# Designed miniproteins, single chains, continued (3), part 4

Each design is a single chain, and the fold is of that chain. pLDDT is the mean over its residues in the fold that is shown.

## One batch from the design tools (miniprotein)

Design m8108
Fold by ESMFold2-Fast:
Structure m8108 (fold): chain A 65 residues (1-65)
Amino acid sequence: GKELEIAATIGGAQGAKEAGVILTDDEAREAGLRGMKKTGSKDVAGALEGGKIGGRELAKELLAK
C-alpha cells in the first residue's frame, strides 16, 4: 500500500542528500518511486533502499547540469 511509496520517498530524499543534493518533496517522491520500481522492491525495507538508489541517480543528474 501507501507505506511503500512513503518509504521510497524517504529513500529518495536520503539518497540524494548523501550525494550532496537536497531534493524538493516532489523530486524525492518521483526519484524514490522510480528507484523502487527499477529494483522491484516488495517490502518497506526494499522500497527505502530502491528509493535511495533513485535519489542518488537524480542527484548525479542535477549535479551534471
Scores: mean pLDDT 82

Design m8109
Fold by ESMFold2-Fast:
Structure m8109 (fold): chain A 70 residues (1-70)
Amino acid sequence: MVLSEEEKEGVVENVRKAAETLGIPEEKVEELIKKIREEELTTDQVIEMLKSLGVSEAQARAIVHDGIAK
């Protein structure tokens, strides 16, 4: 399922909060946020991108699904 603009912003908010908690470099977080906003990404693609930044699969799924639910 492709993220809507509203869902993208919820996911972006959760990514920023999780990145501060997990110590992910701000540069990498901004690159991911840009892709989320500019590309028609699915939930699974965002999860895989978070995993590539060292986030666990369970944490990545929580970030994306909780972001969509907001």
Scores: mean pLDDT 79

Design m8110
Fold by ESMFold2-Fast:
Structure m8110 (fold): chain A 90 residues (1-90)
Amino acid sequence: MSNEELIEEAAKLLEETAEKAFKEGLSKEEIDKELQKAMEIARKSKDSYLVEATIGVGMIKAAAAVIAGESYSEGYGIGFEAAAEGLKKL
């Protein structure tokens, strides 16, 4: 798989997980599992640090949304969507 394909797969996984988080609601355990999958894909990329840092910025946004009063599922949906958008710009 090319580096571009790895980044696209990570972005797609995060975007699909965000949609589920907003529509269905996800548990902390489900969110953590999908985050771990995205991070494993990121670590296989050529610029793993940059890809991981992009996901990390999304996770900071998720944590900030939860602190601001969003549900855990909705907050992490926001974070995963932001991470996916960031990855698409790499």
Scores: mean pLDDT 84

Design m8111
Fold by ESMFold2-Fast:
Structure m8111 (fold): chain A 79 residues (1-79)
Amino acid sequence: SYYSATLELFEEREEEIEKALREAVENGELKVSPVSSLAESLKRAEEESEDQAKLMKRFLELLLKVGALTEEQYKEILA
């Protein structure tokens, strides 16, 4: 499926995506959606498929790792 292919590409390019996100955070170019919007996106992904949920959770983990999300915001999104 489209989402399974997207997850595979994300996994293959995870380091490149992390680097790009980190650089965007450092340059002040990364605008993160509100916590409520990210929580709704995760919930919708979980309702659609396991692959979509996994992809969304991986993306949120990268946002946390690069400092685009705080640990508190990350926990709120997962709740």
Scores: mean pLDDT 73

Design m8112
Fold by ESMFold2-Fast:
Structure m8112 (fold): chain A 88 residues (1-88)
Amino acid sequence: DNMKKLLEQYQQSSQQTNQIYRELVREEESLSDKLQGSLLMSERFGGITDSYIYKIDSKGVDRVNSLRQQYDQQSQVTRDLRDLIRRS
């Protein structure tokens, strides 16, 4: 029963990790598209700094950073559960 509970927790943790990863990829793609457009404008007009590019979508950068942190934390939980199962 303890093993069954650990396997269920591992499966749930893995599903949550995958969901966060999919959301992270979508947000990174959205941010990349905006930043790519800004880089093309910077190259074309020769005067836009990195600080200006950051200001174009600071909320997008914050969302990506938050999701990266969540992914790292949830991935660690999944790894810890896997290791616990392997030791059992």
Scores: mean pLDDT 73

Design m8113
Fold by ESMFold2-Fast:
Structure m8113 (fold): chain A 83 residues (1-83)
Amino acid sequence: MKLAKVTVTNREPAPPVEDRTLSTKSSGKGELSETLTIIGHPGYTEYILEVLTPGSKEAVEAAINRAKERFKGETTVEVEELE
């Protein structure tokens, strides 16, 4: 089954300075994994969400929509198709 990696980057002002990585995973048929990396910068916090999802258009769009609902600031979305 074809997989896709969806990377969503968000930046918000008034941050912590501490770097952190959080991972959540569900497994089984149609396995999904999600990794959130939080990077503290002076004056802003950067959130990098990486989601591994089935490569169907519907699954990719659902992952993007879930990520956009999580982040309120400016978001950049990148999709990489995996073999």
Scores: mean pLDDT 67

Design m8114
Fold by ESMFold2-Fast:
Structure m8114 (fold): chain A 80 residues (1-80)
Amino acid sequence: AREEAERLGEEALAAVAELLRLAGPDTPEEDLDAEARALLARAREAFERLLELLKTLDEETREEVLRRFMTRLAELAAEA
């Protein structure tokens, strides 16, 4: 369960990283091209699956997975 949550988190982060490289953080959704929209959809799907899986984990594991995910997301945002 933890390994699957970490994998989903990395899938979402990878999609976000590619989206930021293509569009940048200030680009509104309506101005995204088809490739950027596909990456946004992939990130949203992976994140939604991650949130559902986190509900099945114990509190300590959930906090560890979420903390790691949020830290890496913040690092990606800082590079953009």
Scores: mean pLDDT 75

Design m8115
Fold by ESMFold2-Fast:
Structure m8115 (fold): chain A 89 residues (1-89)
Amino acid sequence: MRNLPEPSPEARAYAAALAVVLEQDPNTPVGKAIAPMLLAISGTPEAEEAIRKAADELLNDEQRQVAESIAKEGLPLSEAYRKARELLA
């Protein structure tokens, strides 16, 4: 069977926060990284680490907490991204 590791709660939270940043500024270098990072949400541990790094550099603690809260609600990642943006607006 396919045995790809499921993304950690932290990786999912960082990915949601990253999506919020990208939705505000999709042309950043972060914007170019998000496509493989979206795959990484259900993909490789190395890509998950890249998401974490990008989020940590671009997002402050408050933005990361918002993303964590959304991920904790159990929403699909795509919907968590949309909600994170609304919360930051």
Scores: mean pLDDT 52

Design m8116
Fold by ESMFold2-Fast:
Structure m8116 (fold): chain A 92 residues (1-92)
Amino acid sequence: DRATYERLIKSAEELIKNNEDEELIKYAKELIELLRKALEAGRPMSDEELLRMAELLGKIGVLLVKKTGVQDVEEVEEQVRRELEELREMVA
């Protein structure tokens, strides 16, 4: 559906506008180019193109989760490190 590709392009453009992460921007631009080529060709995406789209969406998703939860993830990692240090001191 052409409208679905156009919505995905717009969403990827908004990600580029609202983010400064170079990797996120790179993956979003690759997604836009993939979607634009499919739209201009006027054909269904190939299985390889669909797999690449899924891969790019997955990578974008992981980066967004890291950005939105980065403080919580870092806090959890620091807490686990502290608990492991305390356990080491008690057992050693």
Scores: mean pLDDT 68

Design m8117
Fold by ESMFold2-Fast:
Structure m8117 (fold): chain A 74 residues (1-74)
Amino acid sequence: SMLDELKAEVERLAEEAKEAIRARDSARFHAVVVRLGELREEARRTLSPEDLAEFEAHYAALMAEVSAELEAAR
């Protein structure tokens, strides 16, 4: 489904973001954050309200993990 594809892509990008943080690669991190924002906008345009709610919850959980990794790297 489109929901499953978008969730999988967000998971992949969240992992790339964490790897960029660990590698101290600011350019890679910035590029990944831009792509995550684009996927979120695509989800908002494409998904039903029910699927969008599930996507947003999953996105928020993954972004919390990325934020925790960023704080740990300070």
Scores: mean pLDDT 88

Design m8118
Fold by ESMFold2-Fast:
Formats: C-alpha cells, sequence, structure tokens
Structure m8118 (fold): chain A 102 residues (1-102)
C-alpha cells in the first residue's frame, strides 16, 4: 500500500539520520530495520530530505552523496538492493563500515 511505502521511506530517512549520530559517537548502536523495496519517487524524496538535513548539520560532502543517490533512485528499479546501496554510500562518506548485505 502507499501508506506502507511512505512508512518504509521514513524508515530509510531515520536510518540515514542515525548513521550521522553514530559517526559522531561510535559508542552508539544503530538498529537497522530489514530493508524493503521503496517506490523510486519516495526514496528520492527521503534522500533529498536527508541531504537538506546533512547540509544544515554542516556535512556538505554527505549531502552531495545523498543527492547523487537520489538521482540514481529516480531511474532505478524498486529493489532492496537500491536502498542498501544508497545507505551504504552515505555510511561510507561518513567514514563508517557498513555491510552491503540485506
Amino acid sequence: SMRRQREVARQVLDTLRGLVDVSLDPSRVLEVPPLEPVDPELLEQALLEFARYAEERGLPKVAETARRQAERARSAEPTPLVVAEAIGEVARTLGLEYGSGV
């Protein structure tokens, strides 16, 4: 349902924000929910909202990575792998080790 897809997109946004928190305090643990396929437009919106969040926190390189992933999401097939790759690239830009496995 559209409601479920919006909920999953929000979970992706929350995960991305959590990665920023972990990058600032490595003693924190981030619980990542199981990755689900997300509508490309909703995933793009979540990544663009995260890019704005990253800019506001003074992380322009992270914001740039999020915008590049948003552009990819727009043309991608809705798969859990696309979500995992977007999260992984943001984590990598933050200097975090993030597994590519769903």
Scores: mean pLDDT 77

Design m8119
Fold by ESMFold2-Fast:
Structure m8119 (fold): chain A 69 residues (1-69)
Amino acid sequence: SEEQRQYIFESVKEVMRLLGEATDVWVQIRQAVKNNADQSVIDALKKKYDELRQKALELIKKTKEKVQS
């Protein structure tokens, strides 16, 4: 339906935004490791990366469940 198409489009846009932010954090992790940054800094970046990925995966799951219902 048109309503489902709009919902999917909006959900995909938000997933892409979250994955974009996660990619930026992943680049920051790589730079921190190369520059021998403190482990606490690396751990904080990894936690942020994991949180962004989990939000994206949750949104994908909810979108799939709503479309497949």
Scores: mean pLDDT 86

Design m8120
Fold by ESMFold2-Fast:
Structure m8120 (fold): chain A 66 residues (1-66)
Amino acid sequence: SLREELERIDKEIEQLESKKRALDVQLAEAANAGDHETVRKLLEEIQATKKQIADLRARKAQLEKE
């Protein structure tokens, strides 16, 4: 159902936002340690996670118009 799909999307967004917060902490730790390779990898993963959140939010908005 539409309700079940929206609930699933909300849960996925929540999980991705939690992942992003954890990555932000790891980024700060890597930057403080001077680990430039880990900083680069974490920035790429943060950008990918932000895109996934944006895509899911767009899908949710589209479904809410049905």
Scores: mean pLDDT 88

Design m8121
Fold by ESMFold2-Fast:
Structure m8121 (fold): chain A 66 residues (1-66)
Amino acid sequence: RKEILATVSAKEEGQIVMAKALLDAGHIPEEDREELQKALNKILFGDFSSLEELEEQLAVVKKYTP
């Protein structure tokens, strides 16, 4: 988790935190919750094999954060 956060920009870290808060507050539509939850879990638990995969998960997070 610490290592993963060190590889993202401050803006991306803020977007991850915001996306998690929006998901927990119920502001994400039901149909999109699974996609966002999977992306957040992959980022937070390091369940990815490359920086490109990390960037794809970050793109999902960015889709749901203003």
Scores: mean pLDDT 72

Design m8122
Fold by ESMFold2-Fast:
Structure m8122 (fold): chain A 93 residues (1-93)
Amino acid sequence: MEEIERAMEIARAVAERLGLPRVPTREEVEEAVENVRAQKFEPTDDETRLAAYLAAAKALGLPEEVLRGIAGAVATPAVTRAMAILREVLALV
């Protein structure tokens, strides 16, 4: 259940920063997060955890190009900053 709230915050923050018109519905987030969580293989870092949550956001309509950019450039400064921003949003909950 915490993962669902976290995924909603991530999807919401990403939607706002990308200027997406829609905010994901709780029910849609619940399905996506449960699928990822059930199959998730022990991530160690914030990067892998964020990737799993972003997978849920993708199912709700997040652009694939953005997700590919984040996943492909995990070690870049841009990805590190993006993760820091999302972590701040998660800290608000």
Scores: mean pLDDT 50

Design m8123
Fold by ESMFold2-Fast:
Structure m8123 (fold): chain A 76 residues (1-76)
Amino acid sequence: MKVTEEEVESFEEIIKRIKEILGDNFSVEAIPGHPGTYVAYNDEKVVVFGTNPKVDLSLVKERHPKAKEIHVITLV
């Protein structure tokens, strides 16, 4: 499983990066009990994003075990 990490300065940059990684067809979920962490995903790739998404990375891996790539985007 490939993991990438990046930081962005705006929510608009998060949306742009999600579309670049996942295309136009993806689902979004919040992680129950982990406010401020969100996941956008399709059948092959996952984007975990928010102000502190790295703290939930292990849980994201458990929820998406078939993901080939996980992309971590931190809003700074």
Scores: mean pLDDT 80

Design m8124
Fold by ESMFold2-Fast:
Structure m8124 (fold): chain A 93 residues (1-93)
Amino acid sequence: TDSDRVVNYAEKLIKGDSTAAMYVLMTAAAGEEVPRIVKAALALYLSDAEGLKPEVIQKILSAMGVKVTVEEVKQDIELGRKYAKEHNITIPT
């Protein structure tokens, strides 16, 4: 189901799966809908796995046609962290 796909991609992104990140970025660039939690997990991936600052993440997403502010990116990163904690998903260190 779409719900199962959303959960699977969010978990993969939180775990640092770069292939999942590339797929989600390509989906966004194609103008397709990215579910809120997957977008949050992508922002967390770009922050924690790739080491990017929120300002850089905002510029990347904007270049791909996603209208977000730096504050919204920070909120998405925090949402991703909360989701990881609630679902017992370990963020790699």
Scores: mean pLDDT 79

Design m8125
Fold by ESMFold2-Fast:
Structure m8125 (fold): chain A 98 residues (1-98)
Amino acid sequence: NLAEELLKKAESLADPEVIAEIIKLLLEGKYEEAFKLMAKHIKTPEDAKNLLEAIDNFIKSLLLKNGLADEEEADKAARFVSPEAVEKVKKALELYLK
């Protein structure tokens, strides 16, 4: 299951509770709070890379698991390319927190 594999990969790179909170803050437009939370977990460039990969894989896993996007759509949505993509990510996160 691709969604399960992506979720496990995200969890291996960062704490899923931290990932979920960062995504929530970004979706709410609380960029300063989101960046401060990210900064707490980034000591090296490798930490930054791992956190960004974790966020990307986490978003994709939620979109795929909930049938909100196919693989190509999930990749675009994780980048927040459009308002529709942002709404899909928001819905996926709400389903995760349920």
Scores: mean pLDDT 77

Design m8126
Fold by ESMFold2-Fast:
Structure m8126 (fold): chain A 75 residues (1-75)
Amino acid sequence: SDVDQAVAMAQRLGLSQSLVDAIRNRDDDAIVDLFSRELGMPRSLVRTLLSRGVAYLMAHVQRRVTQDTAPAPLP
């Protein structure tokens, strides 16, 4: 499912347990709040991406992290 894919991506990227739990619970308000606070994303952007699916939001985050950090797996 989209949720399972998003959870797996979040865990691979080393995102917080609170953020992973929000994705698992499909708590859109918590996802928007946590992505804004922890990743510095505008709330409007998070809502727009989330409207296309939580896996779509995570693909955007993965692309951004890959561009900002040299591709090394987080241990």
Scores: mean pLDDT 77

Design m8127
Fold by ESMFold2-Fast:
Structure m8127 (fold): chain A 64 residues (1-64)
Amino acid sequence: HMPLNENGDPNLLTPESVRRLAKALGLPEQEELTDEMREAFLNIDGKGEITPEDIERRRKLLEE
């Protein structure tokens, strides 16, 4: 389970967390956070405002 901060962003401080995010985004397995991964995760809903529903949706993607 990957922790989220108060803004609904992933706390990607470990290789395991980065691998889970890459898998959730359909990317090749990798242990380094890329700008493309961060941008794709933040833009999943295509909006600037983060709602509780957006946070829950992102959490499900990280848990698979």
Scores: mean pLDDT 57

Design m8128
Fold by ESMFold2-Fast:
Structure m8128 (fold): chain A 107 residues (1-107)
Amino acid sequence: SPAAFVPYFEPLGDYRAIATLLAEAIEYLLTGKQPGPLRGSDALKRLEELAPKVTADILRELAKILRVHPSPLLRELGDYIEKALAEGKSPEEIVRDIIEFLKSKIK
């Protein structure tokens, strides 16, 4: 699909688009199925629903995907996930920390 969200990054789309991308990627990695596109308003709620279901292997795979993304911010997020896992943080806590960060930027 054309990058319809890229022109909206500057006002509010940056962190909301990231929340959407993360929710869709985690759901795909958990289910093996491509989810339908999430509305930006639903992305944080979906991440909260997914948080208790994520494993270290799912987050490690997510980090690999993010580390090759064209966005420097998403590459930094991938590095953060890998570092947090290496420090022994639980997968659920890592996702909850990301949700808290996104909430601080979106609200």
Scores: mean pLDDT 74

Design m8129
Fold by ESMFold2-Fast:
Formats: C-alpha cells, structure tokens, sequence
Structure m8129 (fold): chain A 68 residues (1-68)
C-alpha cells in the first residue's frame, strides 16, 4: 500500500549513512521496519512525518530502540 509519508532527498541521504547502504530497496525495507516500530510504540503518523521532514534521524532511532 502507498506510504503516507513524504521523505525529502536530504533525509534519504542521512538514512543511507545511518543504515550503511546506498541500495534504495534496503533503505525502504529498513525505514519501513523503523516506521512499524514507531507506530507499535504509539508514535502518531503526524509525529513520524514531522521527524522525517526535520531530518531528525537521531530521535527516530531512539524511539525505535525503545520499542525493541
């Protein structure tokens, strides 16, 4: 199903560094895993979109790790 989130190109570049890959497929898979963890942890879609727009990868990592 189509994602609701817009991911800016600069955010994608930060995700490449964080995930250690330049493969768009792997980035999509890893990002989807993070988004699933955030949703299961009770993070709203609005908050997730804000984090993506603000390139706040550090907060996304912290929130995903807390759910794990």
Amino acid sequence: FQPRFFVPDETVELLKKVFGTTDDREIQIKLSEWLSLLAEGGVSAEKIQELLRNKDIETMKELAEKVK
Scores: mean pLDDT 75

Design m8130
Fold by ESMFold2-Fast:
Structure m8130 (fold): chain A 81 residues (1-81)
Amino acid sequence: MKLKVTVKGTTDTESTGLNLAGLFSGKEVSASSAAKKGVQTLTLEVEGSGKVTLEAVAVAPNDIAATLSNVEIVSVEEEEL
């Protein structure tokens, strides 16, 4: 399952990926990013249950925002591959 997080501003993909992996309780997380016109799209690939991923994001939105320094979270979407 793939989770797409769209942010506005700048972020460190590696540090963000590691911190979000902690929120996903022992799931492996890989992160990739693309940026255009001040909007950076962070795509996370999480192994296991998508329900756990969505619950983690819903329960800890402030922790995700704190992890992404100087960025605004625009949207979080689940993308099925």
Scores: mean pLDDT 49

Design m8131
Fold by ESMFold2-Fast:
Structure m8131 (fold): chain A 89 residues (1-89)
Amino acid sequence: HMVDPETFEEDVEVALLQIELAVAKLGLERAKSKNDKEGIQEVAEHLKRIIERAKELIERSTNPDVRKAAEDILKEAQKLLEEAEKLLS
């Protein structure tokens, strides 16, 4: 029952990206409720970093479960970024 170290490392990376995505989503909701353009801009920059890291993980990983999780993170982060960018227009 010893998990492969490489698989464990990627699973941890997915979990961290999921946490960061949740933080970004909460941050966007909070900034929207306060009409805080600086906060929306900060969330947009955070979402761009999440997108880049998710794309890198998709390209690097040979694990189908990790790739699928990263693709789901990418799609949600892109959707939130579009919302943030529309609010900054």
Scores: mean pLDDT 85

Design m8132
Fold by ESMFold2-Fast:
Structure m8132 (fold): chain A 110 residues (1-110)
Amino acid sequence: DLSIEEELQELIEALKKISEEIIKELRKLGVDPELLKKFEEISKEALKLFQDLLNGKISIAEFKKKMADLLKQLKEIAEQITNEKSKELVELYILLLKKFVQAAELLVKE
């Protein structure tokens, strides 16, 4: 089995690739540029939070608190999207991010 650090690194890499593909599809679907920029900024902040957790720069409690704030902002973005396919992609990202947070919590436990 992988070390906790290696497993968390794999989660970060997977989240990065998923984020990049969703951003690419949202751009193709013509999502409002301001909403797309906000989504990209939140995606980068989420990746930074996972990296800070991996490097021991934040506690799991602080990670969960900050991630909950990002999830709230993502929901607000989804509510502003009028194209159904684009909305579904943002909602898919929210679901995946929630599952990645749960996985990180199980790996770190503190």
Scores: mean pLDDT 86

Design m8133
Fold by ESMFold2-Fast:
Structure m8133 (fold): chain A 118 residues (1-118)
Amino acid sequence: MSLFERIKADIEANPALTPEEKEFLLRVIELVEKAAQALRDNDFETVEKYIEELERLLKEAKERGLHPAVVAFIENVLDAVRLALDLVKKGEITPEQAAFLLYLQTYFGVQALLDALA
């Protein structure tokens, strides 16, 4: 089971989230998982592509008027992916460390989101 499978299950099981919010959040989690893999592969151009896709999702979430906590979560995840890429490019952390930190930030971000919606 991938590390992100548990995060996806928590999102899908939460009754406070609308079907549209679940769809957006699951797409965000999928993009983060792909970005983490691209970091491990040292494919920084592909990570930048996923950052652009996350930026588009954030804009769409705001334009559709999704819950502010959902919007804030997407923004925080986007910032986390940008930071991970920057730290790896500077040699401050390894790609494996960056991928693991993205998992932790995404996991705790989802828990904070679900607490905010309760």
Scores: mean pLDDT 86

Design m8134
Fold by ESMFold2-Fast:
Structure m8134 (fold): chain A 100 residues (1-100)
Amino acid sequence: MEKKKKELEEKLKEAIEIVKRAVEAQKKKAEELGEDNSEEALRAGVEAAIEALRELGYEEMAEEIERVLREKGPRAAAAKLTELLEEKYAELVDYLEEQE
């Protein structure tokens, strides 16, 4: 049980780190651009999340989000990223609840 709990803890930390990197990149870009470039700031956030996913070995998820970014733009890609992370997070939480 402890080994599985540690793996779940690491997975949750990974998810938090991905979101944090995305938010920080988006905020930094928004501060640099000022004014009305929210879409470009969002794109920077999504790109940071894609890079983080690749670094963590989630290549297929990164490619899916990158494809959405290319085909449908940054808002759709951000929504897809959120959905995938929420699904992954929910599954991890559900498993933890089953163990307790």
Scores: mean pLDDT 74

Design m8135
Fold by ESMFold2-Fast:
Structure m8135 (fold): chain A 68 residues (1-68)
Amino acid sequence: SRAEEAFERGKEYYEKALASTGEEALKYYQKAGDYFLLSLILDPENEEARELAEEVGKKARELEKQLK
């Protein structure tokens, strides 16, 4: 489904973020979050997407503070 494709894309970007640093990592965390949120919009009952969206959002916020 489109929701599952978005969820898988989110995980791919999350893995890229974890393998990167600095501005590149922030970009990948933001993309991962966008895809997890898209998955959650399409399937609101996907608890895994909700948890990963929250986790990625926290990591993006912390990294953004470190870079500014």
Scores: mean pLDDT 86

Design m8136
Fold by ESMFold2-Fast:
Structure m8136 (fold): chain A 69 residues (1-69)
Amino acid sequence: MITKEEAEKLGKEYAERALEITKDLPDSVKSEALGRVAEAFGRAIENPEQFDESLKEIDEALKEAEKAK
């Protein structure tokens, strides 16, 4: 089971990845994708046992952002 501290560390790594993926996207798409990622990380930090599900939501949000390119 992932700990809260491990979830926060992984959250930082994924936040950096999300910023890199969305760097060249329109502000509207970037804001929506980053908002979805932030919400998923918020849930993972509060409920580390749901981290795997939150990780899937983050992956889907970034995938949708890439489609906007």
Scores: mean pLDDT 71

Design m8137
Fold by ESMFold2-Fast:
Structure m8137 (fold): chain A 89 residues (1-89)
Amino acid sequence: SVEELRKKALETADKLIEAVRNGDVETAKQLAEEHAKLLKKLREAGDPRVPQLATATAIALVGEALSLPDEEQRDAVIEMAKKIIEAAK
């Protein structure tokens, strides 16, 4: 169960980063919410890697955000990163 949740969290993170890279901020918002929910479930299941997973995803999101030309899109992605970090606490 923990392994399945971790796999889903990683797959959702990859899809999230790809959506941001493609400028699909609406899909990215939905994926960020799903990823945050999976991180909370992993934390509740006692996975000690949750802070590291959240940090890695947040760093990747901020990196992709810096390449976006639209300030509103950049701000939205930075807020996604913040939510993901909060989900791991």
Scores: mean pLDDT 86

Design m8138
Fold by ESMFold2-Fast:
Structure m8138 (fold): chain A 83 residues (1-83)
Amino acid sequence: SMVDVMIRTLREILEEARRLGKEDIARKVEEVIEAIQRGDYEKALELIQEIIESLDQNNPQDVLIEASLTSVYMLIVEYLREQ
């Protein structure tokens, strides 16, 4: 399902953030996963935006994290449109 793709992608982002020692980002990504698991998609979208706003556009690792989070954001928007 689209929800399964969202969770899988977020878990991949979480593992990458942990691997890079970005514990603040990892914690916030965990909060996004928990929001989706509760069915709180509006909160998930807000949290993703907060994470993206905290990222450093001059850091290549952060740019890749932003791209992945943006993909999840678009999946959530599409999922809500199809409900």
Scores: mean pLDDT 89

Design m8139
Fold by ESMFold2-Fast:
Structure m8139 (fold): chain A 87 residues (1-87)
Amino acid sequence: MTLEDYRERLKKDLKELFKKMGIELSDEEIEKIVDYIEELIKQGVSSETASIASAILEAMEKLGVDKEHIEKFKEYLEKMKAEEAAK
């Protein structure tokens, strides 16, 4: 997979994820989040789901995404952690 193919897939996955959560982000905001995640992966951050989820949250905060959207994403992450812990 090329870097461009990875970016396009990540953008699509993020758009679908945010849409399912009821978070409407502009294409520009999603692009910036993808750029930030790509930079973190390049610096050696794990591509595991938990690490990617944390990177998305960090990118949203760094880019100044609305607090309501950040809070919704945090709630989603806490629910995912709770379900994982229930195993």
Scores: mean pLDDT 71

Design m8140
Fold by ESMFold2-Fast:
Structure m8140 (fold): chain A 62 residues (1-62)
Amino acid sequence: MEEERKRLIDELNTLADQAEADGHEEVAAIAYIMLAIGKITDASPEELRRMLEKARALYEAA
């Protein structure tokens, strides 16, 4: 479970970095905020997966 959580955190961070690099600043900001909340609240893998899915959908729509 710890490995899954770390993987989701790493993927969300990578997505945020990609959005920032591509100039999608709002998507990057949202993804970084989700990442911070996930770390601070010790979010479950399920919650992190939902955050990642939402961030990815926003990135694809941008």
Scores: mean pLDDT 81

Design m8141
Fold by ESMFold2-Fast:
Structure m8141 (fold): chain A 78 residues (1-78)
Amino acid sequence: MVTFSEEELNERIREEAKRALETLRKEGASPLEIEYIELVLENPAAYPAGYRAGYAATQAGASNDEAIRAGIAAIRAA
């Protein structure tokens, strides 16, 4: 089973974020979704913190926009 180093994980996150950003821009996604992915591209190591914050907000009953803002705040704090 392949175990990823922190460098390999960060590179995979960056590659996926680049693909997601292209798709979101093509589909006319919300400015919040674009901002979130752009921040992940700037600091891929912060993505797990952003994901956990957004997921926790969603489980607490937050709206999609509120969950994205929680993720953005977590990435900016990292």
Scores: mean pLDDT 78

